# Designs tried in a protein design run: designed miniproteins, single chains. Part 67

Each design is a single chain, and the fold is of that chain. pLDDT is the mean over its residues in the fold that is shown.

## One batch from the design tools (miniprotein)

Design m2315
Fold by ESMFold2-Fast:
Parts: sequence; C-alpha cells; structure tokens
Structure m2315 (fold): chain A 80 residues (1-80)
Amino acid sequence: SMEEERRRIAEATREILLEALEMEKKGVPKLEVLERMRKRAEELGLEDLAYLADLGLAILKKEAPEVQRELAKKYLEAVE
C-alpha cells in the first residue's frame, strides 16, 4: 500500500541519517560519511537521499558549479 511504502521510505531514511550522525560524532571524515550515505540510499532505492549525498560529495570535492547545480536540480525533481 501507499502507507506501507511511505513508512518503509521514512524508516530507511531515518536509519541512514542516524548512521551518518553517529559517524560524524565518532570523527569519521565527511567524505566517508557521504559515500556511505550514498551507497545506502542507492541500495534502498532512495533517489532523493542519493542525489543529496551526491550533491554533498560534489561540494566537498569542489566540483564545478554546473555539476553542483545539476545535482541540486535532480534532488528537487526526486522530491515531490
């Protein structure tokens, strides 16, 4: 059902974000945290979170503004 799918997405998103926060508390480098978040989001089919992680990675790696803008656009398109 739609309710079950929404709950699944919400719980998966919560778990990934909590893992990221715990990694940050332990002093794990931001690059590694974002790569872990990206991988988990992709494995669980969370397109919005995956694009957010890709945007964070692009910013951290100082990718061209065009690349960052395109990823931000993909994130916005993935969010209803």
Scores: mean pLDDT 85

Design m2316
Fold by ESMFold2-Fast:
Structure m2316 (fold): chain A 80 residues (1-80)
Amino acid sequence: MLTVRVRLGDGSEIVLEVDPDTTLREVTEKVLEELGLDIPVEELELISVKTGEVLDLDTTVGELSERVGSDVLELELREK
């Protein structure tokens, strides 16, 4: 399990524990489910808090974890 911390535009944060093969798209869907939001994933983007990079939603959490060298990933969710 890897820990993903997703920061929202209002400064709130959702913490998820996911499998390394979970995609960032699936992470986004889980965040929307937790918030009760009915926004299409295609209208949203995930940003690396560390680098400011817009992330490819087809990347797995495990791939991103290897790129950043951490089992805890800090992301920001925002509308395009």
Scores: mean pLDDT 82

Design m2317
Fold by ESMFold2-Fast:
Structure m2317 (fold): chain A 86 residues (1-86)
Amino acid sequence: MEELIKKIEDKAQQIIAEAQALIDAGDFASAEALLNQLQQQRDRLAAQRQAGIAAGSPYIYNVLDIILEQQQKAVAEIQKLIEAAK
């Protein structure tokens, strides 16, 4: 579990770093596309979490909740980076 959480956090930070590099290069279109992809992934995982709860699978929903939290933080940080650069 701890290693999985760390990998999720590391991926979130990597996506933020990718967005920053795109913004630094002036490629706002790609940075916004990355943000949109992350938001879509978050929405799909939120739906999967809800389905897991309905199926009575608390172990899966706990993992998805951690992933969703990290994705929401990454979305917020990327939005701030785009806003600050414009």
Scores: mean pLDDT 77

Design m2318
Fold by ESMFold2-Fast:
Structure m2318 (fold): chain A 75 residues (1-75)
Amino acid sequence: ELEKKLKEFEEKLKQIEEEYRRIMDTINADYEKALKELDKYPRITKEMIDDIYEAFKLIAEAIYKLELERLVKSL
């Protein structure tokens, strides 16, 4: 029973890690696009885009930690 639960835990952990990577890939792609489009918006600075990027990374990390906590509490 414990062995089966550990295997299910490992598979769920892998899914959470894959979802976090997918979210991070999206954030990184959007950041690159924003930097390329920056010339179209003379009032938006690179520092503003960097701050938004850091904020989205922190949100993604918080979601990842919350999903990990939920998984651990399900044991």
Scores: mean pLDDT 84

Design m2319
Fold by ESMFold2-Fast:
Structure m2319 (fold): chain A 70 residues (1-70)
Amino acid sequence: MELEEFEKKVREYTEKLEKEAKELLAQGMSPREAAKKIVEKYKDNKDRELALAVTAVALRLIGDAIDEEL
């Protein structure tokens, strides 16, 4: 797979996961709770591009939580 196709898949998964994260936050979850729920939901998935997107979204949410705590 070319890097461009890999990046496209990661972007598509990231957009989907960001929408899911926004919905969880809208339901009253903290960024830390939303990150945990997303990681737990996709932890057994063997799709490499999805795993990277999950990691990226979870790290962003955790970073947001740390910034709010500082």
Scores: mean pLDDT 80

Design m2320
Fold by ESMFold2-Fast:
Structure m2320 (fold): chain A 86 residues (1-86)
Amino acid sequence: STLVVYKAIKNESEELKEVLESLFNSPYDEKILIIGDAGSKDDSVKIAREAEEKNPNLKVIIIEAKSIKEATKKAEEKKEEILNKL
């Protein structure tokens, strides 16, 4: 079973940690986190990549965007692409 979630971020490292904790506590075998990044300058991208490196059942996809609105749209579109292949 695969869980696919998306999140748009801009300098939201603490909220991202909460999303990751929720994913790790989910009963799914495989997990895909799609991050739409609206130009974060904090440790958010590093936190996401470290989580992927430490958890073989987690795949992280990061999509660059110019705004939260664009980040949300791109992440939603990527989730739809992935779900259509499952």
Scores: mean pLDDT 83

Design m2321
Fold by ESMFold2-Fast:
Structure m2321 (fold): chain A 56 residues (1-56)
Amino acid sequence: MKPVTVEDLAALARSFGADVEAHREELERYARAINESSDPEAAERRALNWIAGLAT
């Protein structure tokens, strides 16, 4: 799995119409969780589900 950046998650959140600036701290936390996790795939899934929730 390639390293995930805050910018990658922010770009995805913006594509869903989410307010990236309001959620910057959480985006950074999710990016770190993915990169530092023993199960990065599961951590990425959690981040993507959270981003999708921001847009609904």
Scores: mean pLDDT 76

Design m2322
Fold by ESMFold2-Fast:
Structure m2322 (fold): chain A 85 residues (1-85)
Amino acid sequence: SVEELRAKAEEYALRGYWGKAADYLRKAVELDPSYETLKEAGEFLFRIGDYVSAAEFYEKALELRPDDEEIKKKLEEAKKLAGEN
């Protein structure tokens, strides 16, 4: 389930395996490609400091809701912190 995949992402993040955490969140999005799942994945990755992966999920969330100012600001912040500019 999406909840089980999110739980695995949290487990790997706690162990310091951010890449595996992001991979489990990508699997969660594959099962539920909703705005909510994308936003939650981006927020989780932003919180742990994986700004590159957070930006990926925020970009996908904006594809579903292009006028979401909150996600636009989060995406800009994630890109700045990732050093992508």
Scores: mean pLDDT 85

Design m2323
Fold by ESMFold2-Fast:
Structure m2323 (fold): chain A 64 residues (1-64)
Amino acid sequence: TLTQRTEVLEFDASTATPEEIGLAVQERIAQLEKQGWRVVGATGQNTKAGEKGPIKITLTAQEV
């Protein structure tokens, strides 16, 4: 189908480990798929320009 949604997960870059982030992303993907969504993309984005900011993981899901 053409129905698509975007969800952003935010993590504190100073406290969250890569393992914790990975597990949280996998858990959310599993929840979305259980609800009838297919996750078609997961993109990580960090704050640049020398500032610490949240690590943002953007999930793109399609209803299919």
Scores: mean pLDDT 73

Design m2324
Fold by ESMFold2-Fast:
Structure m2324 (fold): chain A 77 residues (1-77)
Amino acid sequence: DETMKLMQQAEELVRKLGSVEEALDYIREKARELGDEDTARAAESVKDILSTKNTFSRSISRRMTIGLLAELLDREK
């Protein structure tokens, strides 16, 4: 219910930001503004996975990015 809405909002935001890389940069900056070092570090870790440039890492990085964005959106309530 609410989880589904947050996931849909996160997917829409990734599309609006244009790329997974842009979304990870957004997450990192927003997490730092909120003092959330754990989420900022998680975004950096996902960006490192994405940098391996294989189809598996791209798929995993996208899913992880959507999850991190959904969690940020939930905390901004």
Scores: mean pLDDT 79

Design m2325
Fold by ESMFold2-Fast:
Structure m2325 (fold): chain A 96 residues (1-96)
Amino acid sequence: SMEETKLQFRLLASLNGLILLAKTVSKEKADEISSLVNDLMDSLSKKDFESAKKIFEKIKKKVEDLLPQLTPSRQKEAENEVKYLEDVLEETMKYM
């Protein structure tokens, strides 16, 4: 459906936003998050929601570990993006 397409777009756009924030710290940290994003999208495509949730928690942990290395405005952006992603991920799983 159109709504499913919108949710998938929002999910991917927000995940890419976190990767871009991580790139401001280091390429290595951005690559770690990017790898987890690929694993998350693969788990979702297989409807393996338990693995998807576990991978998302790993992404959250990697972002939390980066927060002290970000500017205050980027920290707030990262925290808001993670909260938004939690909601979009739950909605995406509901409609898959």
Scores: mean pLDDT 83

Design m2326
Fold by ESMFold2-Fast:
Structure m2326 (fold): chain A 80 residues (1-80)
Amino acid sequence: SEEFEKLREDVEKQFERVKELIEKEKNPEKVEELVETFETWAKDVIEYARKYFSEEEYEEFKKFVEEQLKKLKELAEKKK
């Protein structure tokens, strides 16, 4: 659905914003806060998808969001 594709685009845009912030951040504690903020937001968006999309779209979306979160966590670990 168009709404599903838009939600994926929103996640990609948020990922890129947080990635840029992490890359520019020199304080490891603030990097961890950025990851936690993204995780909290991502959890809310996954719960939204569970309620309003098909089971198949929900599973695809959850996997996609979990992949983005993993990439941010790997980036944050490289800064420790």
Scores: mean pLDDT 84

Design m2327
Fold by ESMFold2-Fast:
Structure m2327 (fold): chain A 89 residues (1-89)
Amino acid sequence: GAEEGLRKGREAAKKAVEAGTKGGNGSSAAAAGVSGIGASVSGYLNPEGGEEAGKKALEGGEKALKAKDGKEAARKAGEGAAEAEKAAA
């Protein structure tokens, strides 16, 4: 439900921020975090799509965590957020 989507979205945001921080640029980390938060909100507002939205956001966050630098982390987190928005629609 919406709560599960929110939980997964928050975890995605946390992983994206962690990945960005490892890349050494706070701006990239902030961008990745914002993308994850956006996906979380989408999951909350669309209960039927919320779980899928959260899952997509989490996948993006995990890819961001595996990224080689903060710029790629932000890109991967943004892709996850876009897929989450699509799933929540």
Scores: mean pLDDT 60

Design m2328
Fold by ESMFold2-Fast:
Structure m2328 (fold): chain A 100 residues (1-100)
Amino acid sequence: MLSEEEKKELMREIMEEVTDYIVANPDASDDEVLEFLIKKAEEKNASNEVMGRLFAVLTAVLQAIKNNWSVEELREFMESLGFEPFEIDLAAEMLERIYA
């Protein structure tokens, strides 16, 4: 079983690759992005718990893109849904890179 810090590092590594995919493929559908996430998580032997958290974070980021939210609006949305500070920071970093 991974420690909490090892889980956070794994989530960061996977989401960096997902962010790179989104930036390289701006016309990719939400389904294609989610399929890429599943593939990368499976390659890294992510647990169902980690996969569930990755899906929740990515879904929030994709929703922000669809609605043209600012990074602050994404943070407020995720805070309202009870996301952990690490997950909010990870999503914000992803959205900042996508908008750059």
Scores: mean pLDDT 86

Design m2329
Fold by ESMFold2-Fast:
Structure m2329 (fold): chain A 96 residues (1-96)
Amino acid sequence: SLEEVLKRIDEILKEFLERAKGKSEAEQVELLRRAMGRMAGLLVEAGERLGVETEASARLQEILARAAELLAEGRAPAEVMEIVAEEVKRALEELA
């Protein structure tokens, strides 16, 4: 269900925030990439189930591009992760 997928996004975000505590910036960025990969998988799977894979892929590319820009601007990995989680949840709600 949409509700269960949104809950999984929140769980990935919470796990990231807990694991990122006390880590170097490089380790936080690596954790961010892993968390983003898990969220990307959920968005792709939702697109496949709904028959809107092209739309899901387009939304994913927009989200990943924005995350890369925010990191390049020097935004903290934790802040970028919160933004990515909200954008993935919004994409999931719009596709449902």
Scores: mean pLDDT 88

Design m2330
Fold by ESMFold2-Fast:
Structure m2330 (fold): chain A 85 residues (1-85)
Amino acid sequence: AKEIIEGARKGAKESKNPEVAKAAVDAAEKAKTSGEAGTLLGQALYDNGATVEQIQEAAAEALNEAKSNGEAAGLLVRRVSELLA
């Protein structure tokens, strides 16, 4: 959970849509496991207007580019929140 949450926080700080990015991070902070953190992050982005396709595409790109699960979470939060700006 910690790695995903910290990565998401870093991505949110770089986002041009800080309101949506913060909502996703706040949701993920309720998680007890890394899997739950990822689920809550994705659900919060969806609840803020992201489509399933947008989330899936951003997640695939993040996993391809990232060197860690935390970095992937940060890229997902930043990219999807910016699509909603």
Scores: mean pLDDT 82

Design m2331
Fold by ESMFold2-Fast:
Structure m2331 (fold): chain A 86 residues (1-86)
Amino acid sequence: SKQEQVMRLEMEAGSLELGAETLYLVYKKNPEDEELRKKTIEFLKEAIKQLKKLKDQAKSLGADKLAERLEKLIERYEKKLKELEK
């Protein structure tokens, strides 16, 4: 059903959010770790890319509230990425 598809998108977005937030927090505790910074940048880039795909899918399903939430999450991670990229 459309509802099951929306729930799957929410779960996928939640996994990306957990990964991004966890990795960013670990990096903030170890800001001199260049390998960790690089991995965090690579993860954020991939997470943003995947979230954009999930947003498009949410919009195609008429899940406008989810699409709006995903847009805000994308903006949040794009800001974090910009802070990490010198």
Scores: mean pLDDT 89

Design m2332
Fold by ESMFold2-Fast:
Formats: sequence, structure tokens, C-alpha cells
Structure m2332 (fold): chain A 94 residues (1-94)
Amino acid sequence: MTMKLVFPTEEQARQAAEGLRKLAELEGRKVDIRLEGTTLTVSGDFTEIFEQAKYITGGTEIGEDGYVSSLPLRIYDEKGPLVELPEAKPSAAA
């Protein structure tokens, strides 16, 4: 499965990529994570990782069917939020 997450800023996208990589290592999963500017592409068994652990939330998700969803941006670990980032926002430009 392949999923793309679009973030408001490159900084948020980088932090999300790091949190997801850490989660994948802890879960013993092999996922392909590609970061290009504000776009994070995840391939492999990502959906189960995202749903089960909730270690990464946020950004705008573009599914395989072309639908878009927006979530609060937070990265968690077993002790609570690892990183709290500003809320995902719609385009600031009109």
C-alpha cells in the first residue's frame, strides 16, 4: 500500500518522517519512506502502523482513491506525545 501525506511546512514533514521511521523500527516493520519538500510518501504496511500505534498524526492525506483528509499533527511514543507540532492548516494564501 502507498500513501502520501502533505504538510503545511517542510519542518513538520521532516519531523513526521523521523517519528514514522522510529515507529517502524520499534514495530520491526519495513516501510519505504520518501520525503520531498512538504510531501511524505510511505509505502508498505503503513496503514496498520498508523492505525495501531497512532504515533504519527497530521498533515493532509491523499489516499489511493484520490480522497483527501486532514488531521492534527502530533507524534507519540509510549510515554505520550513525542513532538507536538502546530495544527495542520489549509493554504494560508487565498
Scores: mean pLDDT 53

Design m2333
Fold by ESMFold2-Fast:
Structure m2333 (fold): chain A 85 residues (1-85)
Amino acid sequence: SLLAKEEARLYLKLGDLYLKQKKYVEAVEAYNQALKIAHQIGSKSLINEAETNIGVLWIRYAVSPSEELATALDKNDQLIKELKS
């Protein structure tokens, strides 16, 4: 639906804003919401954008590990596995 597509895009923008503010946990959570909606509507482009941006968070975690970011990224990994099942 049009509303679902716009909601996913807004979550992607929210994640990008959190990423710029170095709020990495909040960025992962926003990208997770976008990813859920993108899978629901079958938007490969939105799925790819969310996954690419989460990849940036994995690089940030590797450079500066934190327990909270590790937990958020693990939840994302589990979400992707559930959505692909």
Scores: mean pLDDT 86

Design m2334
Fold by ESMFold2-Fast:
Structure m2334 (fold): chain A 95 residues (1-95)
Amino acid sequence: MAEEELREWEARRDALLAEAEAANDTAMVQQIRTAEEILEAVLNGDLERARALLEAEIDARGGDAAQRAAALARNEELLAELKRIVEELKKKEAE
């Protein structure tokens, strides 16, 4: 079941990327790319790298407080979902 959740998350990411590119939304494309790198780090068990990538991307983009808050919230939602899926996968393997 956790594998299905991961696959669903990947499908949602790909759909969002395609939608953002079709809308010519470069900001959304960049956020999706950051989420992809975070996913790779989380899958490798490197949670500190995932967090560093998240913070570096937000810092590099700048923007006003509202824009930064929106970007941080969106990335946190993706990271939290990835962590949940990875934790479930690890629990099954550790059994």
Scores: mean pLDDT 69

Design m2335
Fold by ESMFold2-Fast:
Structure m2335 (fold): chain A 81 residues (1-81)
Amino acid sequence: SHMEELKRKAIEAVRAGKPDEAAQYTAELARLKGDDPEIAARAVRSLAEQGHRDAAIAFVEGIYEGGLETAERKAVQAILA
């Protein structure tokens, strides 16, 4: 689906060290889920820029699965692991 492609592209951008691209794809995904795209973009960009790659990936997966609240929870869990 289009949302699955956005999720994949966002994760690939995080892995490639491209925070701005990751933020753009995550913002589009958040918008489709009915969440605030600016909050989602800022969060994933910040995580990726700080080198929290696994947390940034978990955040994107969380947006896809359940939206912002799920994304925040998964990112925190990834940092603590």
Scores: mean pLDDT 89

Design m2336
Fold by ESMFold2-Fast:
Structure m2336 (fold): chain A 94 residues (1-94)
Amino acid sequence: SAELEALLAQLERLRALLEAGELSVEQAADQLDMLMALAISHAIEQGDEETAARLRELSAEFQARWAAATTPEEKRAVVLEALDRAIALLRERL
């Protein structure tokens, strides 16, 4: 799917920008949340209930870990882990 390839490319770029210090951790978290919502919407439109469910689970775990994180290091680690998991999941579905 061209849309799924585009979403994957945006997640990979987001990770690179965060690693380069070109985005704040908060900006990266907001963008990740948006991209995950778009990926869930796409999976639903394609009838891929399994991918939609797995992305919703990742989103819920990300939100819970983000809410629990109190230091900049913890927040950065939470965003990077969620990005890596989202990227891996989308790669499996291409």
Scores: mean pLDDT 88

Design m2337
Fold by ESMFold2-Fast:
Structure m2337 (fold): chain A 139 residues (1-139)
Amino acid sequence: MITKLEQLLLEGLKRAAENPSEFDIEVLKKLKEETDDPFIKNSKSIADFLYKLFTGEYLPDSDLNLLRELAFSLGTAYLTPELKEALKPFEDIIYRILALLENISLDRAKQYPLLSKIVLILHKLGIIREEDGKLVLAP
């Protein structure tokens, strides 16, 4: 069963995938140069591959590779200004999810497959951490 939060994320990613910016396409092109992952290579935009990530169109081993590529690409120490601007729609989606997650316990998040994937991605990116069984923004 899809929650309102999962539906909001999927609708946002779908809209971004249907209307990719030139910078979104350029970011994906750079990611394709850094990886042999078939899901990234066959994606049309960052939003398209994130949509595939969250809908579960790939196996767990591919999930780990995609999470590593996301963590590397979103690492602030290595982002160019152009890459940061291209990822801004993804940051807005993350911020909205985090604002909703401030009131959700980790145990409740684990009950929802898509929310668990989002939490794992945000944790691997160092954007969130767990404090007292709750999800909080990392400083």
Scores: mean pLDDT 55

Design m2338
Fold by ESMFold2-Fast:
Structure m2338 (fold): chain A 75 residues (1-75)
Amino acid sequence: GSVPAWLSKLTKGQLNNLKQQAADAVNAYAQANNKPLTPQQAVNELTNPVLVLVLLGEAEKYGKPGLLEQAKALA
């Protein structure tokens, strides 16, 4: 899919911060539910804004509500 315009406005530092918050949410969910850590491994390797957007969606599913909206507001 196309990258939203707001995502391209974020700095590398802002993207890395959001990636870390999303990673923490996914990891907490994985630990609580004994799920594979594949999303967390992918997060640690993410440098592509499209993949960051996908990760923000995963964080919303895994108990970090509002992270995607915070990212949009930050941009």
Scores: mean pLDDT 65

Design m2339
Fold by ESMFold2-Fast:
Structure m2339 (fold): chain A 85 residues (1-85)
Amino acid sequence: DETIEKASEELIKLLKTTNIDDLGNKLRIEVSKVLGVSNPGELDEDKFRKVLNEALEKLNLEPLSDNATSEEISEKLVELHKKVN
């Protein structure tokens, strides 16, 4: 999916340039823009997991399961931030 791949590239770029404290809001906004979601609060968690897994694969990290919780997704974002910085 070209949209998922593009969103994963923007996610990695944001992780490299954004402080972890600012990451949540900026990341959700920018990923939502790439996925065509106007309200970041309405971003589908399944689509967000696919974007995360694409980014994880690009960085040779372990993928999230399809049943990953919001807490597990947040922990994996911190791991991604660590890997790229």
Scores: mean pLDDT 72

Design m2340
Fold by ESMFold2-Fast:
Order: structure tokens, then sequence, then C-alpha cells
Structure m2340 (fold): chain A 77 residues (1-77)
């Protein structure tokens, strides 16, 4: 699961992180959740929860480290 999470983050960053600054947008999170097999009807709720928790400055992006931490907490909760 952890290896799959890291692989998903790596693929998302390689595919969508155009500027190479290590941030992920709301759209990229939805794409990653789809790749992880999360049902479409659950993706927006998960993205909203992640953004509310980790997008503290309201810039609409999440860093690689914040995404990893958020997904680990989602799995634990």
Amino acid sequence: NEARLEAGIDLLMAHYDVDGDGVITREELRAWLAAEGVPEENRDAIVDALMERWDVDGDGVITREELRAAMERLRAG
C-alpha cells in the first residue's frame, strides 16, 4: 500500500507537475485517486477533505509531502 502510494505520487508528479516545483492541484488529485481505483462518486469528497486539511494557505495546491501525509491519515482514519 505504501509502495503503491509512493508510485502513484511519483506518476502524478511526473505527469502533471509541469513546473517541477513539487505541488499537486485539485485536478491532479482526482486523477491520482482514479488511478488508485477510488470510485468516481467518492473522489470529490476525498479531494475536498485533503484540500481543507492541507491547503492551509489557500493557494489551491498541495506539496508532495502534504499529499503523502494526508493519504496516510486517510488510510488510518
Scores: mean pLDDT 67

Design m2341
Fold by ESMFold2-Fast:
Formats: structure tokens, C-alpha cells, sequence
Structure m2341 (fold): chain A 101 residues (1-101)
């Protein structure tokens, strides 16, 4: 069901992003507000993809990527790691949402 899919996507995105921050010191300095935004955006993108709403998913992906670009504008290596972590979070959220539907 959609509410179960939304919760599963959120939990999956939060886990991947938190693990990425623990494993990558360059990501550990992310402010809590930015972390919260990235988790919600990744979860939302995952649910949108699971529901076949590609335009909504792309809008959320682009918004999250722009946030990462702004945070790590002076550190291209941290930016790359953050973008890879975001992509994994969205993939995990999409898979979790599909399983909960």
C-alpha cells in the first residue's frame, strides 16, 4: 500500500545516507537540516519511481543533486561521494517502495 511504501522508502533512504556519512568522513560534516532534506527527497523520488511517476521522481532527484552541488561546491571529491550516496539511497528507496506496494 502507498503509506507502507512511503515509510519503507523513507527508512531505506535514511539508512543508506546515515551509513554513507559514517563510512565517508567528508560527508560527516553535513548539517542535520541538509541530511533531513536529502533523506526526504530520496524517499520521495523512490516512491515516485515505484509508482511510475518519472517526472516527479526526476524533479526530486534534480533538487537533491542541486543541494549537494551547493554544499560541496569547493570539494569535487566530496560532491562525487555525496552524489553516489544519493543515487544509492534513491535506488534503495525505490526497491523498498516496490516491495511494500
Amino acid sequence: MVPEAAQAAYDAAKRVINEGMLENPKLASLPGGNVGFLVRSAAGAGVAEALGREDDAQLLRDSARLEIDNIFKDDPEAREIALETLDRAIEAATEAAKKAL
Scores: mean pLDDT 84

Design m2342
Fold by ESMFold2-Fast:
Structure m2342 (fold): chain A 97 residues (1-97)
Amino acid sequence: SKAVEYFSKLVKAINKKKTISIEDLIKNLVEIAKSPFFDHFAPELSLEDRIQGIALFLIEEIKKNPDKKAKIKTALDSNPDLSKIPQDIIDKLKAAL
């Protein structure tokens, strides 16, 4: 989806500036997607598109940086509330690990 790809690029830009870490993105994925900050940059994007965009960014980071794979796996395993993340997103992230 073009919307999902657009949001993935926004998340990548924020992560590059070290404003949000990969661990924070995994731990607080839904809360970050709901952030009022994104209403200014992506007001037309649904919560589902934002969540999918964060997941797409994380999957691309796993594929491009295998040394980040262990860090992402640890953050996903230590997430205290995976029930707030859609199961299809969890499945996609685990499949990339």
Scores: mean pLDDT 76

Design m2343
Fold by ESMFold2-Fast:
Structure m2343 (fold): chain A 70 residues (1-70)
Amino acid sequence: MEEEIEKVKEEAAKEALALPPFRTEEEAQAAGDRLAAKFEAKYPQIEVTLTPGRVGDFWVFTEVRARAKA
């Protein structure tokens, strides 16, 4: 399970990094929610959380976390 969680985290981080930078926190959060929902549908026992952070005038995902659901 831990190995699978790490793979999901890496895949989510890779997809997040491939997204263009966002102009607002709201846009970044919406994109993060969609990506998290995509991974939750594919891996229903794993929870993915993406944290938007400001870099200059843009918002990007600075942290990606994955954990097993209870």
Scores: mean pLDDT 79

Design m2344
Fold by ESMFold2-Fast:
Structure m2344 (fold): chain A 73 residues (1-73)
Amino acid sequence: MEEERKREYYQQTVDRVYQVGLQVQDIADRHGGDLEAIARELEEQARKEKDPETSELFRSMARVVRRAAEERR
């Protein structure tokens, strides 16, 4: 693949991370900071996601939220 296509692909990856971040924030607001509920919804979103890269981003965010929930308890 050409170098410019790789750079555009990485730019799209950064945009996906940003969009996933916005969805995580929205989910957090809807659940009022219930980290367990947030993690469960992120895991469900990852399972429904057909794009493997976006699915992995949701799973990574769910793992971070799970750890935060365990540290809080």
Scores: mean pLDDT 75

Design m2345
Fold by ESMFold2-Fast:
Structure m2345 (fold): chain A 77 residues (1-77)
Amino acid sequence: SAPPPVNTKPLSEEEAEKLKKQVEELIKKAEEAEKKGDKITADIYRAMLTMLLHVAGVRAPEDASLEEIKEAIDKAV
């Protein structure tokens, strides 16, 4: 089983919107690094994304698309 999320409080709408923006930025940076062949930088951004979602209490599959992650954030509100 996946480890439980560290945040037990539901997200506010403001926190959810901020998280969505952070997720979009991290995915964009990871994809840009992947396009450049910089696997180390891409892996760091992917790890930051995973940590950000875990701290926020959002449960998303590891291979989740941006849209699936946004839906998971909306469910955490």
Scores: mean pLDDT 77

Design m2346
Fold by ESMFold2-Fast:
Structure m2346 (fold): chain A 67 residues (1-67)
Amino acid sequence: SARQQKREELLAEVDRSVAGLEALRAAGLLSDEQLARERERTEEYLLQKAEEAELYDLLPVIREKMA
């Protein structure tokens, strides 16, 4: 279904975003404050995408993975 496809796509995007933030931290080019801001921006973006797709059950999953 279209809903299941959107769910799978969003979960994959969440996992890619987490990996990207981990890579950014490992690179050591940003301060802890800058890393925290990037994490917050990414979390807000992913939460907004979940709400727009009406995937409300993914909101706690996104918050947990982004913690």
Scores: mean pLDDT 87

Design m2347
Fold by ESMFold2-Fast:
Structure m2347 (fold): chain A 67 residues (1-67)
Amino acid sequence: MEAEERARERLARGTREVEELAPAYVDPSASLEVQARLMEAAAESLRAGKVTEEQLERAKAAVEAHL
């Protein structure tokens, strides 16, 4: 239970950080270079265990729907 609570807290913080980076992906005027940098930052957060792979895939799908 304690481990699960800690994992959920880490996920919430990671999701917030990705959301701060991800808004530019939703803006269709953002250049591909900017979008690439944001995706790299999101991937680094995922490797650090802050965001689940499922959450990242859902965010990517949403961005692709807007592009």
Scores: mean pLDDT 57

Design m2348
Fold by ESMFold2-Fast:
Structure m2348 (fold): chain A 74 residues (1-74)
Amino acid sequence: SKEKIVLEFDLSDLPVSVEEFLKKLAEALPETEKVRGLKFTIVNITVDEEKKTVIIEFEIGPNSKEAIEKLKEF
């Protein structure tokens, strides 16, 4: 079964745009699938432009703890 995981990123103190962050995320997901054989599906993305906050909901296959740990590398 797939597990849903919600990650919140506060970019307000970082010299990166929301667009650049999402681009880096898109690059990291295929790499993680190749290395660990885990599927990541983005279910929902909520952007608060005023606060520079991005909330991303993922569905991850088995070993969700390892998958989350890998996603935190970017």
Scores: mean pLDDT 67

